# Designs tried in a protein design run: designed miniproteins, single chains, continued (3). Part 74

Each design is a single chain, and the fold is of that chain. pLDDT is the mean over its residues in the fold that is shown.

## One batch from the design tools (miniprotein)

Design m10571
Fold by ESMFold2-Fast:
Structure m10571 (fold): chain A 65 residues (1-65)
Amino acid sequence: MEERLQKEVELALHLINAAIAEKSGDYEAAAKHYERASQVAEELGDTDLAREFRELAEKYREKAK
């Protein structure tokens, strides 16, 4: 039970940090946080959301350089 809540909090924190990185123009950090968010979403069983975050991570890695 609490393990699922921990994963949900981890997902939220990575999304918040990704948004902060986007605002500061740090696309490398944004990509890393979206990649972690994708992994946590997969562990939560949300494969569609995990795919979307993985695509965002790749997009921001391309923007970084």
Scores: mean pLDDT 84

Design m10572
Fold by ESMFold2-Fast:
Structure m10572 (fold): chain A 70 residues (1-70)
Amino acid sequence: SALVEALKAAVKKGDKAAALKALGEINRNARDESLADVDAAVKAARDAGVISQEQADSTLSLARSGIANR
């Protein structure tokens, strides 16, 4: 998805602000995203040090909730 690709691009650049913006968009649009793609991209961003563990956990929690409410 475009949102997951935006997060991946932010991670590649090491751009924390762009990564946080992409996380916010993913959180708002969780129902339209693959949980597997979100999980992989968020964990990659955390492992790269671009986002915190708490930010990763919050986004994954919201993504799981958004998908469950389909």
Scores: mean pLDDT 75

Design m10573
Fold by ESMFold2-Fast:
Structure m10573 (fold): chain A 56 residues (1-56)
Amino acid sequence: SELQRQIAVTQARITVLESEIYLAKKYGIYSDEEIAKMERELEALRQRQAELEKQA
C-alpha cells in the first residue's frame, strides 16, 4: 500500500541520516551547524515515522 511504502521510505531516510551524522561526528567532516541541521531533520523524520505507523 501507499502508506506502507511511505513508512519504508521514511525508515530508509532515517537510517541513511543516522549513518551520515555518525560518520560526520566521528571524522569531523561537517561543521557543527551542518550536523545540527541534519539532527533536526532526523528528529522530524522520526516524528513523521511514528505518525505513519499509527495509521498502519
Scores: mean pLDDT 86

Design m10574
Fold by ESMFold2-Fast:
Structure m10574 (fold): chain A 71 residues (1-71)
Amino acid sequence: MEYLRKAELYREAARRLLEGESIEKIAEEFEKRGDYELAERLRELKDSSRVTAFITLSLESAEYEILAQLS
């Protein structure tokens, strides 16, 4: 299901930020995997603090997970 996959991808990105990876490195890896939407979203967050980026990605992951459960 589309929403579950998106939730998992955004959760992975948020977790990698917590583990100390740079937002640019995470974005590059997602772009190489063909996950262009998430890679672009990560680059939009480049000028945000790590905390703000983590919260944003975590909320978006939760939103997609909720959408998957309601679908």
Scores: mean pLDDT 82

Design m10575
Fold by ESMFold2-Fast:
Structure m10575 (fold): chain A 90 residues (1-90)
Amino acid sequence: SHMEEEFERRLVEIIERYAEGELSEEEAFEEVKRLFLERGYPEEEARELARAALGQARAVRLKRELEREGASDEEQRARLAALHAEWEAE
């Protein structure tokens, strides 16, 4: 549906802006949470869905930053593994 297509497009845009460093973690979280609230999710569910989406967005952002810095494939793998471990510990 048009609503579903717009939701997906907006979610991807927020993740991309976060990955490019245009949004802080707090700004990205609040924008994603707002999208889920607009879809009719209750506050607690919207917050949990936003947290899950932000976890994925963190990996995308880190990969983008490492590529800009010219990090080796080995460095990229090590940093992504560390990020995943930190996210799982939360």
Scores: mean pLDDT 81

Design m10576
Fold by ESMFold2-Fast:
Structure m10576 (fold): chain A 70 residues (1-70)
Amino acid sequence: MKEEEIEKIEKETLEKLKEYRKEGDVDKQVQEALKAGGKLLENSETNEEAGLRMQEIFDKVQLLPRTVHA
């Protein structure tokens, strides 16, 4: 099932990105993100869907710059 594969990719990618972010290894984070993007693109019906799923992963790992407003 396509959704099951997407969920597996998201979970595995999120775990790896959290680990690499904790280690401070930017190169490994980039490589893992590119690998995940390719897998999500293959399992998504559109580039937009793949992009949204990648954005959700990055938000969860806090890989993207964000404005902190307290």
Scores: mean pLDDT 67

Design m10577
Fold by ESMFold2-Fast:
Structure m10577 (fold): chain A 99 residues (1-99)
Amino acid sequence: PLLLIMKGANLVEQGKLDEARKLFEEALEIAKKYNNPVGIALAYSVLGDVYEREGKFEEALKWYKKALEYLDQVPNPNIKAVLKPYIEKRIKELEEKIK
């Protein structure tokens, strides 16, 4: 579902958050159907980005934490090296902002 993630990311840059969310939700369903932990982690991460951009910080935290759980199942160290620090930084910043 990388193409859906890329298209959704472009929609986020355009401020079309509702359309982006629908594409990311579709990407998540496809990733779950094929038991793809990389795709699931990516989809959860970008859903977190959408909710964070909407100012829905508690919802964003939920999605980022789910992405982090699936990253622990990813055998590819390069994907973990890039995505895990990004998600952990977002979680820390949102937790500080909420409290």
Scores: mean pLDDT 80

Design m10578
Fold by ESMFold2-Fast:
Structure m10578 (fold): chain A 87 residues (1-87)
Amino acid sequence: SEKLKEIKEKVEKMEKEIEEAKEKGEKIPKEFLKEYIELKLKLLGLELGLEEKAEILIEAMRRHHEKGEEPSEEAVEAGKEFEKALA
């Protein structure tokens, strides 16, 4: 789908920028890293069939960033499922 292609292209571009910044010893802006993590989770969710788990993790990250809320048991479980799928 067009949406999947757009997310993949954005993630690949952001990964290049992160690699270049790390090689140069440059600090990666917090907002850029946040956007990258959210898009990477969306992409991995689509590729691994874990879209619902990706949404749970993204929402948990947003709530933690905006309100300081601790991750729910559901969010912790979702994270473990991603770790297992990536291993």
Scores: mean pLDDT 80

Design m10579
Fold by ESMFold2-Fast:
Structure m10579 (fold): chain A 86 residues (1-86)
Amino acid sequence: SVAELLEQVRRHLRLAAEHFEKAGRLDLAKEVRETPPTREGIRALLERARRLRLSAQVDPERYRALEEGIRHLELALRLVEEIEQL
């Protein structure tokens, strides 16, 4: 159902924010929480997070947390695109 897909989108956005906090990126975590869960909003977050990953000079644990946050944004985007096709 659309309601179940929306719940999954919210879960992935929450997990993305938590992983960005673990990566030491409180700015990204805040931006995830303030951005509407739309295709455009999630795409903009992904572009910013990926740019920050390219310039990241951090330890491997923080880098993995940043990658996990990005992965959850990618999953949220796919789910939002699925909702738009219903």
Scores: mean pLDDT 87

Design m10580
Fold by ESMFold2-Fast:
Structure m10580 (fold): chain A 74 residues (1-74)
Amino acid sequence: SKAEELLEEFRKRVEEVVRRAGEVPREEAIRRIAEVAKETHKKLEEEIEDEEVLKEAKEEVDRLAREAVERIRE
């Protein structure tokens, strides 16, 4: 589904930020996670017509973003 595709893209982008987090200031890595999450929310709103699927996908983005920030903060 389109939601699954966008979530896979989000996971790949977030994992790259986390993988390279040690190479940049922590605050910059956290800001990048927030930016990617915001961009993904916008794409989901543009592409997903089913309100329930949209809600679940947005909640998953927020959960993954929180987990990524925690991994960066350790």
Scores: mean pLDDT 86

Design m10581
Fold by ESMFold2-Fast:
Structure m10581 (fold): chain A 79 residues (1-79)
Amino acid sequence: MSMEEIVKKAREALALAEQVGSKEGVELARKAIRAAEEEKDAETAEAYVNAARYEVLSKVDPSYKELAKEYREKAKKLE
């Protein structure tokens, strides 16, 4: 995935997290944007994008909570 595509997905995840009122999703999406734009770390950015997306999805389907946790932990290990 290109860095431009990662930034686009991170911004989309941020907008969705804000719409559903997920403070954790907003934080994860902002970390994805920082990793992509400031750190130029695509792997960490992609992990935070996935963590943010699954966090938002977990608000309607609890089965996504484990995936959100796994990607959050992966992103933290990459920092």
Scores: mean pLDDT 81

Design m10582
Fold by ESMFold2-Fast:
Structure m10582 (fold): chain A 65 residues (1-65)
Amino acid sequence: SLESKAASLYSAASISEAGADVNEELSKINPQFKKYAELDRKTAEELREKYEKAEEELRRKKEEE
């Protein structure tokens, strides 16, 4: 369902953001982790955009029914 898809995208984005925070802290010890933090931030942004698109589609369909 669209609702299930939106919920999954939201959860995935939140997990990626948390991963970025952890990798950012680890980058203070090993600079290599900075690139993983950046990758996780980018992934979270892409998932957030997909979530917002799914939410807009769900809202539009609900209002047009």
Scores: mean pLDDT 83

Design m10583
Fold by ESMFold2-Fast:
Structure m10583 (fold): chain A 74 residues (1-74)
Amino acid sequence: MELPSVEEQLAALREVAAALRVPEREFLRGYIRLLDREKERIANDPSLSEEEKEKQLAALDEYRAALEAELARL
């Protein structure tokens, strides 16, 4: 799985939320829940090595922290 930078992902999310005219707070909360589910999927994926799991989970944790920070600013 390839993840863009945290800043790029946040910019894309803001653009999508604006286009859909969805309240940003509700959109961010929904996306944080999706990230939590994806982290559980990765942790339990038998096709991934432990190194690959750690790398992907670390990237998702960084992205989740950025989303939580954005949510706190609203």
Scores: mean pLDDT 76

Design m10584
Fold by ESMFold2-Fast:
Structure m10584 (fold): chain A 87 residues (1-87)
Amino acid sequence: MEELLEKAADLAIQYADKNEISPELLETIRKLLEAGVSPEVIAKAIVDRGLERGVDPEKLKNLVVGALTYVGADKEKIEKFVDELLA
């Protein structure tokens, strides 16, 4: 599980500067959700890794919200959660 969370974070950060969401990232997120990992845990893993690597917070928010809402997470809930992480 932890390895899959790290994989999702690394995949997200790889294309964050281009605002690109890879199919591999979406597949990895779906596997995490199927395994019972919450959208908030996935969002935190991606945001923490991106901030650690100096990725722009606005790009991180757009990527995380976009990827998680695409796989069925509540957009408003995830936006609020990411805003709290970036505050």
Scores: mean pLDDT 80

Design m10585
Fold by ESMFold2-Fast:
Order: sequence, then structure tokens, then C-alpha cells
Structure m10585 (fold): chain A 92 residues (1-92)
Amino acid sequence: MLEEIERAVEEAVSFLGALSGISKEDTDAVTEELLKEVREDPEVYRRVKEAIERGVGELIKFVAEQIKKLGGGKETIAEAAKEIAKKKKEEE
């Protein structure tokens, strides 16, 4: 189940990244940060699982909201993804 949930998150981020014109590097950074939340936070894990059970649209919506939240409440997914990638690069 965890592997299926992680794959669904990766696919949702990739879809949103392609749709928003985000680079592969920024998309990979966003994917890693979301997977970290799924692995470390039981509430995030449960919410992703529920979103998957509700359908692909609900999963995409949830992932988009989490990306915006992780990016400091940016209005667009593209802006949030750039902020996430920047913070990750500064941490490394």
C-alpha cells in the first residue's frame, strides 16, 4: 500500500509539473518533499490514501494544495514548486 501511495503521489506531481511547465529538477524536488511528508506524517498518509480512494481528481487537488502549502502559500503550483526546489537546494 505505501508503494502504491508513493507512486500515485509521484504521478500526480509529474502531471502537475508537466501541466504547469515546471522543470524536471523542480518536479523531482517537489516529489521528494511530498514523499517525505507521506512517510513521516500519518495524517498526510491517511489524507493521500483517502484522496486516491475518491479518485484521480481528488488526488490531484490534494497534491496541488500540499505543493502550494509547502511553497509558502504561493498562488500557483509553478511558483510554489520553484520555492520548494530553492529551499531544498539551500539545505543541501
Scores: mean pLDDT 80

Design m10586
Fold by ESMFold2-Fast:
Structure m10586 (fold): chain A 74 residues (1-74)
Amino acid sequence: GKEEFRKTIEEGPEVAVENYEKSRKAEEEGNLSLAASYYSASNLWEVAVRFAADVVPELKEEAEEKLKKAKEKI
């Protein structure tokens, strides 16, 4: 079963966006260490989603669309 990869594609893009938004809010608050931490988490989730999309190509378009939205904020 590819359940793990499907969940990563379905949930990962949103988690990446959430972490990026948290990074920006932390930056606005002047907490640069927290901002860097959330930014790193966002990048790690993006990598995980891209890897999962290569394993489950049926969901690749959904993954790409959500990741594009995340990248527009970087």
Scores: mean pLDDT 79

Design m10587
Fold by ESMFold2-Fast:
Structure m10587 (fold): chain A 74 residues (1-74)
Amino acid sequence: SAEKDYEEGLKAFEEKDYQKAVEHLTRAIRKMPEDDPRLPEALFNLGKAYAKLKKYEESAEYIQRAAELAEQQR
């Protein structure tokens, strides 16, 4: 489920397993509808995980999408 993948992604990030965080957060996001209130935070966390992996272009893209969606939802 999206919830399980999201929680596993957050746990991996806390454990500094950023590759695993990317994998789980990506699966969670894929299952979230656009109006899911967790989606902006999930996108932001995915962007942070990419930054830790020094994938700065991917990081910037996901952080931008998170900001745009958060503005759109509120």
Scores: mean pLDDT 86

Design m10588
Fold by ESMFold2-Fast:
Structure m10588 (fold): chain A 87 residues (1-87)
Amino acid sequence: EEEREKLERFETELFQLLAEYLKNKNLEEVKKKILELAEKEGAPKELTDLFLEFLELTEQRHLPEYTKKLAEIFDKILELLKELFEK
């Protein structure tokens, strides 16, 4: 299978897992599922690490820097995805 197709499946399933987390708030379960998905689809470790950091940050919502850190992580994820999808 093409690397791009694996990345697209990873992204689609990742967003489904994020939606499940927002509904159920089970951080450890969603982290485990993301790691299993990344291994299955061969997702870059950098991308996986950024999403795990994003999820950990949701537990730090009470911190005054939460919004800034959230934006920084999201920007890094988008830039990495752009690099992986653009040729």
Scores: mean pLDDT 72

Design m10589
Fold by ESMFold2-Fast:
Structure m10589 (fold): chain A 86 residues (1-86)
Amino acid sequence: AAINAAPSPEEAIEIAVEQLRTVMGLSEEDAERLREAMRALLAGDFETARAHLERVRDALVAALVASGQLTEEEARAILDQILADI
């Protein structure tokens, strides 16, 4: 079997954001803001994480809707829940 070593937290962020870029068409600017939000979450800086997530919220909703898996209402509800939990 191929050995799939667990990535570092920083590498896990890069992998997740690149999947959003390649699969859901998230822009490079919005992907960078998502990276900053995830780094802030890992650092325990929930205020900075929330600010970045709020800024990319509409772009993430659009990307999720474009994937064909979620409606705009469902995507917004998921992001709103994440923001409320931070």
Scores: mean pLDDT 73

Design m10590
Fold by ESMFold2-Fast:
Structure m10590 (fold): chain A 82 residues (1-82)
Amino acid sequence: HMSKEEIEKRYEFALKNKDVLTLKQIADEFEKRGDYERALKAYDAAIESLEELQKRYPNNTAIQDELEELRKRKAEIEAKLA
C-alpha cells in the first residue's frame, strides 16, 4: 500500500525513464483509486515504450503479448469513462 505521494513520485520517475513495469504497476494503482485519467496516461506511456521495443524486436512474442494486455486494459478503462 503506497501513499499518494509515493505513487506520484514513482509515476513521474517511470514517465521520465520509460519504465514499463513501473508504469504498469502505477496505472493499476491509479485505476484501483478511481483515477482513470492518470491510469490511461500511465498505460499510454507503457504502450509507447513497448511499441518502440516491438519495432526493434519484431519476433519477440513476450513484447507482443504484453502490448496486447496493456491495450486491452486501456480499452477497459476507456469503456468505464464512456
Scores: mean pLDDT 82

Design m10591
Fold by ESMFold2-Fast:
Structure m10591 (fold): chain A 91 residues (1-91)
Amino acid sequence: MKKELIIYVAYVPDVTPEQREVARAIAKEELDKKVKEHPNAIGLVVSPEDEEAARQKALEIVEKNKEKASSVRTEFVGEASDRARAAIAAL
């Protein structure tokens, strides 16, 4: 039976380069936890500068996997974005 494909998305705020690196690392860590909990999952970290490129990447992943998955859905991981903001505030 085909399984559902889940694309987990986390947004990081538009910040300084130093804060961006920390924010992206924290968001990726939280998305990796979600990905480990599902057999078919992919994580995407999106910044304002990369939003369109990340959107195109998500569409490409959907297209490549639509024949192998019973359904595809995108899920915004608010807690990953929240943790990224908290990490920036701690700098």
Scores: mean pLDDT 70

Design m10592
Fold by ESMFold2-Fast:
Structure m10592 (fold): chain A 68 residues (1-68)
Amino acid sequence: MKPEDFKTEKGKKWFEKAVEAERQGNYEEAGRYYTLAYFEDPSVKEALEKAKEAYRKAGKQDLADAIG
């Protein structure tokens, strides 16, 4: 999954913020940003999967299950 997979600048920016948050270990924030990226471009299903993974790493399994 790459920033250029997003058709919108907003989706791309949320994705880049999510990747940075994940690199810093801010998994809950990463899950939030991946969810926002998916909301801007739902064709990038990998963003939804990344959001679920990030929420699981944050111990927020209920949030991971709720988003899709």
Scores: mean pLDDT 79

Design m10593
Fold by ESMFold2-Fast:
Structure m10593 (fold): chain A 88 residues (1-88)
Amino acid sequence: MERLRRVIRASAILSLLPLADAPEELIAEARRALREGDEERLLELAERAEPLLSPELRAEVEALTAAALAGPEAHEAELARLAARRAA
């Protein structure tokens, strides 16, 4: 479970990266890694991206990670909440 938890958390970090003050190139790389499911790239990019997140976005990373571990329904609900925040 340790590797799975780290990959899930990395995915959460990268999913929230567009809400951070991050370079467009890094956001594009993150989106590619997320689409391809490249676990190694996700872990590498998350290390680069995590310092760019505000404390509020880090709290959302923990919420997304917990939701993903709870199951698909919880994960989809949390992703929808974040999408609504971006649309507002």
Scores: mean pLDDT 76

Design m10594
Fold by ESMFold2-Fast:
Structure m10594 (fold): chain A 62 residues (1-62)
Amino acid sequence: SAAARAEAERLGRASQLAVDMLRAGEPEERIIEEVSKLVGEEEARRIVRMARQGFAEGAAAR
């Protein structure tokens, strides 16, 4: 559905923003604040946790 597609696109943008801000060395609370503008605070906290895990795994693989 169009709603499901729009939600997936928002989640993708939120995840990318979290990764970009982690790479920039921004503090976690600021990343949550910015990401929550796209998806809301509860989803932002989940996305930031997942992004931190993925970022750490990516860094360890290099």
Scores: mean pLDDT 78

Design m10595
Fold by ESMFold2-Fast:
Formats: sequence, C-alpha cells, structure tokens
Structure m10595 (fold): chain A 76 residues (1-76)
Amino acid sequence: SKIDQIKAELRALEEEFGALYNDPNASVEELKAVVEEIIKKLKEYMDLVNASEEGKAAFEAEAEKLLAYLEEQAAA
C-alpha cells in the first residue's frame, strides 16, 4: 500500500539521518537536506491518514521554524 511504502521510505530516511548525525564530517546542510525529505514524507503520510487541517497547519508551521533554524546554523 502507499502507506507501507511511505513508512519504508521514512525508515530509510531515519537511518540516513542517523548515519549523518554520527559522521564527524557531515555538514549541517547535509542534515538539513535529509530533514527536508523527512518533512516532505511526513506531509504525504498525513494526507493519506486524513490528518486534520489544524494538525497539518501546526506541523507545517513547526517544520518551517525548524528549517529556518537549521539555515541559520548552516550560515554560522
């Protein structure tokens, strides 16, 4: 199913994030790229499970704050 496919993709992205987090040569930009893909897949998952509009909006606002924070850390 599409839900099972997205869950598998999210698991793969979580493993990729963990590998980068434990890599002393990984940059904040590389971590940010994986976080952006996780956010994208979570939005797809939320659509499939018919999450509320309020829940989607709250998630999107927090995701934007996290991405802005990571951009600032990458620039420092």
Scores: mean pLDDT 78

Design m10596
Fold by ESMFold2-Fast:
Structure m10596 (fold): chain A 92 residues (1-92)
Amino acid sequence: VEALKEQAIETLRKLRDAAGKGDIDEALKYADEAIKLFEELAKKGVPGAADLANALRKNKDNIKASKDDPFLLDISLSFLIMTSTVAIKMLE
């Protein structure tokens, strides 16, 4: 479980960095990877992992819906950064 948590933390850091740079395609890619890792953590009984997978999925959907609105896109990226930060702290 610890190795899977470390992999999730690394993926979330890359996700946060991509979102911070405004690299939407990379942010969505790392969001998908993080969702998969949290689903695996949930299968292993890690508390909160399923909820965080769902939160990341919702943030991903919001970014996709906001692509044509720079203001909403910026807000959506900020929520993704916040969720990633909370997720990292949960796994540490």
Scores: mean pLDDT 83

Design m10597
Fold by ESMFold2-Fast:
Structure m10597 (fold): chain A 67 residues (1-67)
Amino acid sequence: MEEEKEIVEKAIEEGEKLADSVDEKTYDEARALAKEAAETKDRDLVVKAAVLIQAGNLAKKREAEKE
């Protein structure tokens, strides 16, 4: 339904917003979360780490495409 489209679009918008404000420290936190997720096998932590890494990756890609 259309509500599903809105949710997906909101998630993308938040991802872009995070990528725009991401810092080098974000990568450090993502690595720490990934390590903890590997130790505890916590799926939730894995998702959080992935989101942070993706945000940083998007920020870098945007700068590369700029020039």
Scores: mean pLDDT 64

Design m10598
Fold by ESMFold2-Fast:
Structure m10598 (fold): chain A 86 residues (1-86)
Amino acid sequence: MTLRYRAVIDASGLSQAQMQAIGDAVAARLNTVPGVSDVTVTLNTTSQRILVDFSAADDAAADRAAAVVLDVAAQHGLTASVRRVD
């Protein structure tokens, strides 16, 4: 059974173009993780959040994906959280 996750990246003070570039960078890295699929990026410009939804085949894939999201966010000086969604 495939598990669904949402990553939320706080992008306060960033432009829409900067948010899109960071979201695209996260999606590109997630697409290289074995067992990760259905990666989508949504920008919430009102709340200044980057939302990245993805599917993981197992807990190990989900853990690798979460590590990637947190790493990319940290490289840009941003905070992120990853949560399972049903």
Scores: mean pLDDT 86

Design m10599
Fold by ESMFold2-Fast:
Structure m10599 (fold): chain A 73 residues (1-73)
Amino acid sequence: SDREELEEIRKEIEELEKNLDNLSLEEVAKRVGEIMERLREVLARTTDPALKAEAEELMRRAQRLAGEHYLKK
């Protein structure tokens, strides 16, 4: 379900947040790119406003991770 996929994506983002300093710029960019693609697919197909809001929040978090990691390197 869309809810289960968003929960999986949230856990992936949390894992990236924990390990950000231990990952290369290329690894973070790749993982963020994959997360963003999955979130765009959920946003395109879901009709639930709550799930759309969650997906949008997760997109913002993923983009912030990429920016923070770039500034640290």
Scores: mean pLDDT 80

Design m10600
Fold by ESMFold2-Fast:
Structure m10600 (fold): chain A 85 residues (1-85)
Amino acid sequence: MEEARKLVEEAKRALEEGKKAYEEGKKLLEEGKVLLGTGLLLRGIGLREEAVILAEKAKKLAEKEGDEETAKEAEEIIEEARKPL
């Protein structure tokens, strides 16, 4: 239970940081800062991929432990991370 919860927390952090990096990257591109903007967009994509991996691991652990609430939360993170940017 604790391990699955920690992975959910890590996945949430990766997802939020990924969203922030992607949004900032878009702003920098609009300002003509192409290299910095592109770097942040790629970082945002990478962090979202990390969030999916962490959330998938959390879901498997939570399912094994019978923690349906943590498993559902992990699935929601996966769904959110897979939304189009």
Scores: mean pLDDT 82

Design m10601
Fold by ESMFold2-Fast:
Structure m10601 (fold): chain A 64 residues (1-64)
Amino acid sequence: SMLQELFILRMGLQQLQQLGKQEVERLREIDESRSRIEQSRYDQLISEQQKKLEEAEKKVEESL
């Protein structure tokens, strides 16, 4: 169902945010340059997940 897909996308977004924060902080103390690169990669993944969530939310609203 589309509502179930919304829930999964929201949970996926939250997990990406947590993993990104943890990995970036871990790298910051040992390789600041690599930490910045990983932050950029996670920002892209989070942005893509947010767009998927927005599209799914719009489809749910149109079906109601």
Scores: mean pLDDT 81

Design m10602
Fold by ESMFold2-Fast:
Structure m10602 (fold): chain A 96 residues (1-96)
Amino acid sequence: MEKEELEKLKKLVEEAARELGRTDLSDKQIEAIARFIYGIITGNLALAEKGWKELEELGVSRRTVAEILEVVYKKLDLEGYPHFMLQLVILTVDVN
């Protein structure tokens, strides 16, 4: 189940990157972004923190993650998530 959900998110991240003209991103970087977003949308802060560390190790900027996250949230039509989680994501990317 989790593997299939991550694969779906990876495809959405790939689409978002293309829409933003970020076709320079590697497959590994796209996968790491998908894992981070999965942690955020499921409210799993520990998973989100691990994904963020992986993104920093892969050299993905906070700005890139923020831009992709905005497009992915729009595509997923995420309703009912706690405002606190959205606020945490915004704060995390804004201090870049």
Scores: mean pLDDT 70

Design m10603
Fold by ESMFold2-Fast:
Structure m10603 (fold): chain A 70 residues (1-70)
Amino acid sequence: SLANLSSEQVKTLANKQIEEIKKIKDLDKQYSLLSNLLDQLLDAMSATGDRSLLPVIDQVEDEINKVSSK
């Protein structure tokens, strides 16, 4: 669970996952994986109260919006 990691570890893993997801050609799969990552980040922020996760949450939401507009 991302909630068991430090904020810096969460940000590093989230950024790596975003880049790997963006390499996937299947838009439905990209959407599913980005939505799952968003849920994990929101759960981590809720559990920790760490608002420094907001920029990476915003980035995942932006990527979801890009996929859903295609």
Scores: mean pLDDT 81

Design m10604
Fold by ESMFold2-Fast:
Structure m10604 (fold): chain A 80 residues (1-80)
Amino acid sequence: SKEDEEFVKKILNELKKEIDRIYEDYLAGRITHDEAIKRINELIDKAEKELLEKGVPQELFDKFMEEVSKIVDEYIKRIP
């Protein structure tokens, strides 16, 4: 539904912002690469749980996970 699509978009946008903050912490030397990856995985797990609790259709969940994979790949490529 449109409501489910907007919910997924909201969670995805929030996840992107939090991952960017983690990247900034890494670049500033406040956290290690391993700690950054750990925090990203914890955020993904939290987002996944929120989608499951909302009852988002499998097709939208799969699209969310595909977009998450792209975000994580872009993050890894940005590490100097």
Scores: mean pLDDT 83

Design m10605
Fold by ESMFold2-Fast:
Structure m10605 (fold): chain A 67 residues (1-67)
Amino acid sequence: SLEERIEEVRKKAMEEAQKLHDEYDARKATATPEERAQIDAEYGTKLNEISQKAREELERLRAEAAA
């Protein structure tokens, strides 16, 4: 169903976001305060990329279902 496909996209995005969080947490653990600011900015950018890809995929699924 459309709802199942949407939920799969959301779950995948959440898994990618969690993996990204864990990865950046590890990087911050060994970083200086100055490096942490840069790492946080990079993390935000990567999170936005995950969110944008999920939004695009959800839009495609909805358009496909509406056709």
Scores: mean pLDDT 85

Design m10606
Fold by ESMFold2-Fast:
Structure m10606 (fold): chain A 67 residues (1-67)
Amino acid sequence: ALPTKAELALIQELKELLASSDAPLLLKQQAQAEIDDFENNYASFSTEERVAKILSLIGLKEELKAF
């Protein structure tokens, strides 16, 4: 299945934060790895895995915003 409009917006916001954030390199690398996993493996996620992944991405967004 294709990502929802809200999921695509979250990924775009994370990519913009990664480009502009003063966050530590390790946190940026972790966020990029989570984005890559979501984009590459989205179609294989169960409903529970997809929800867990989205919550993880939201948490990373809040961590990046703190910098």
Scores: mean pLDDT 83

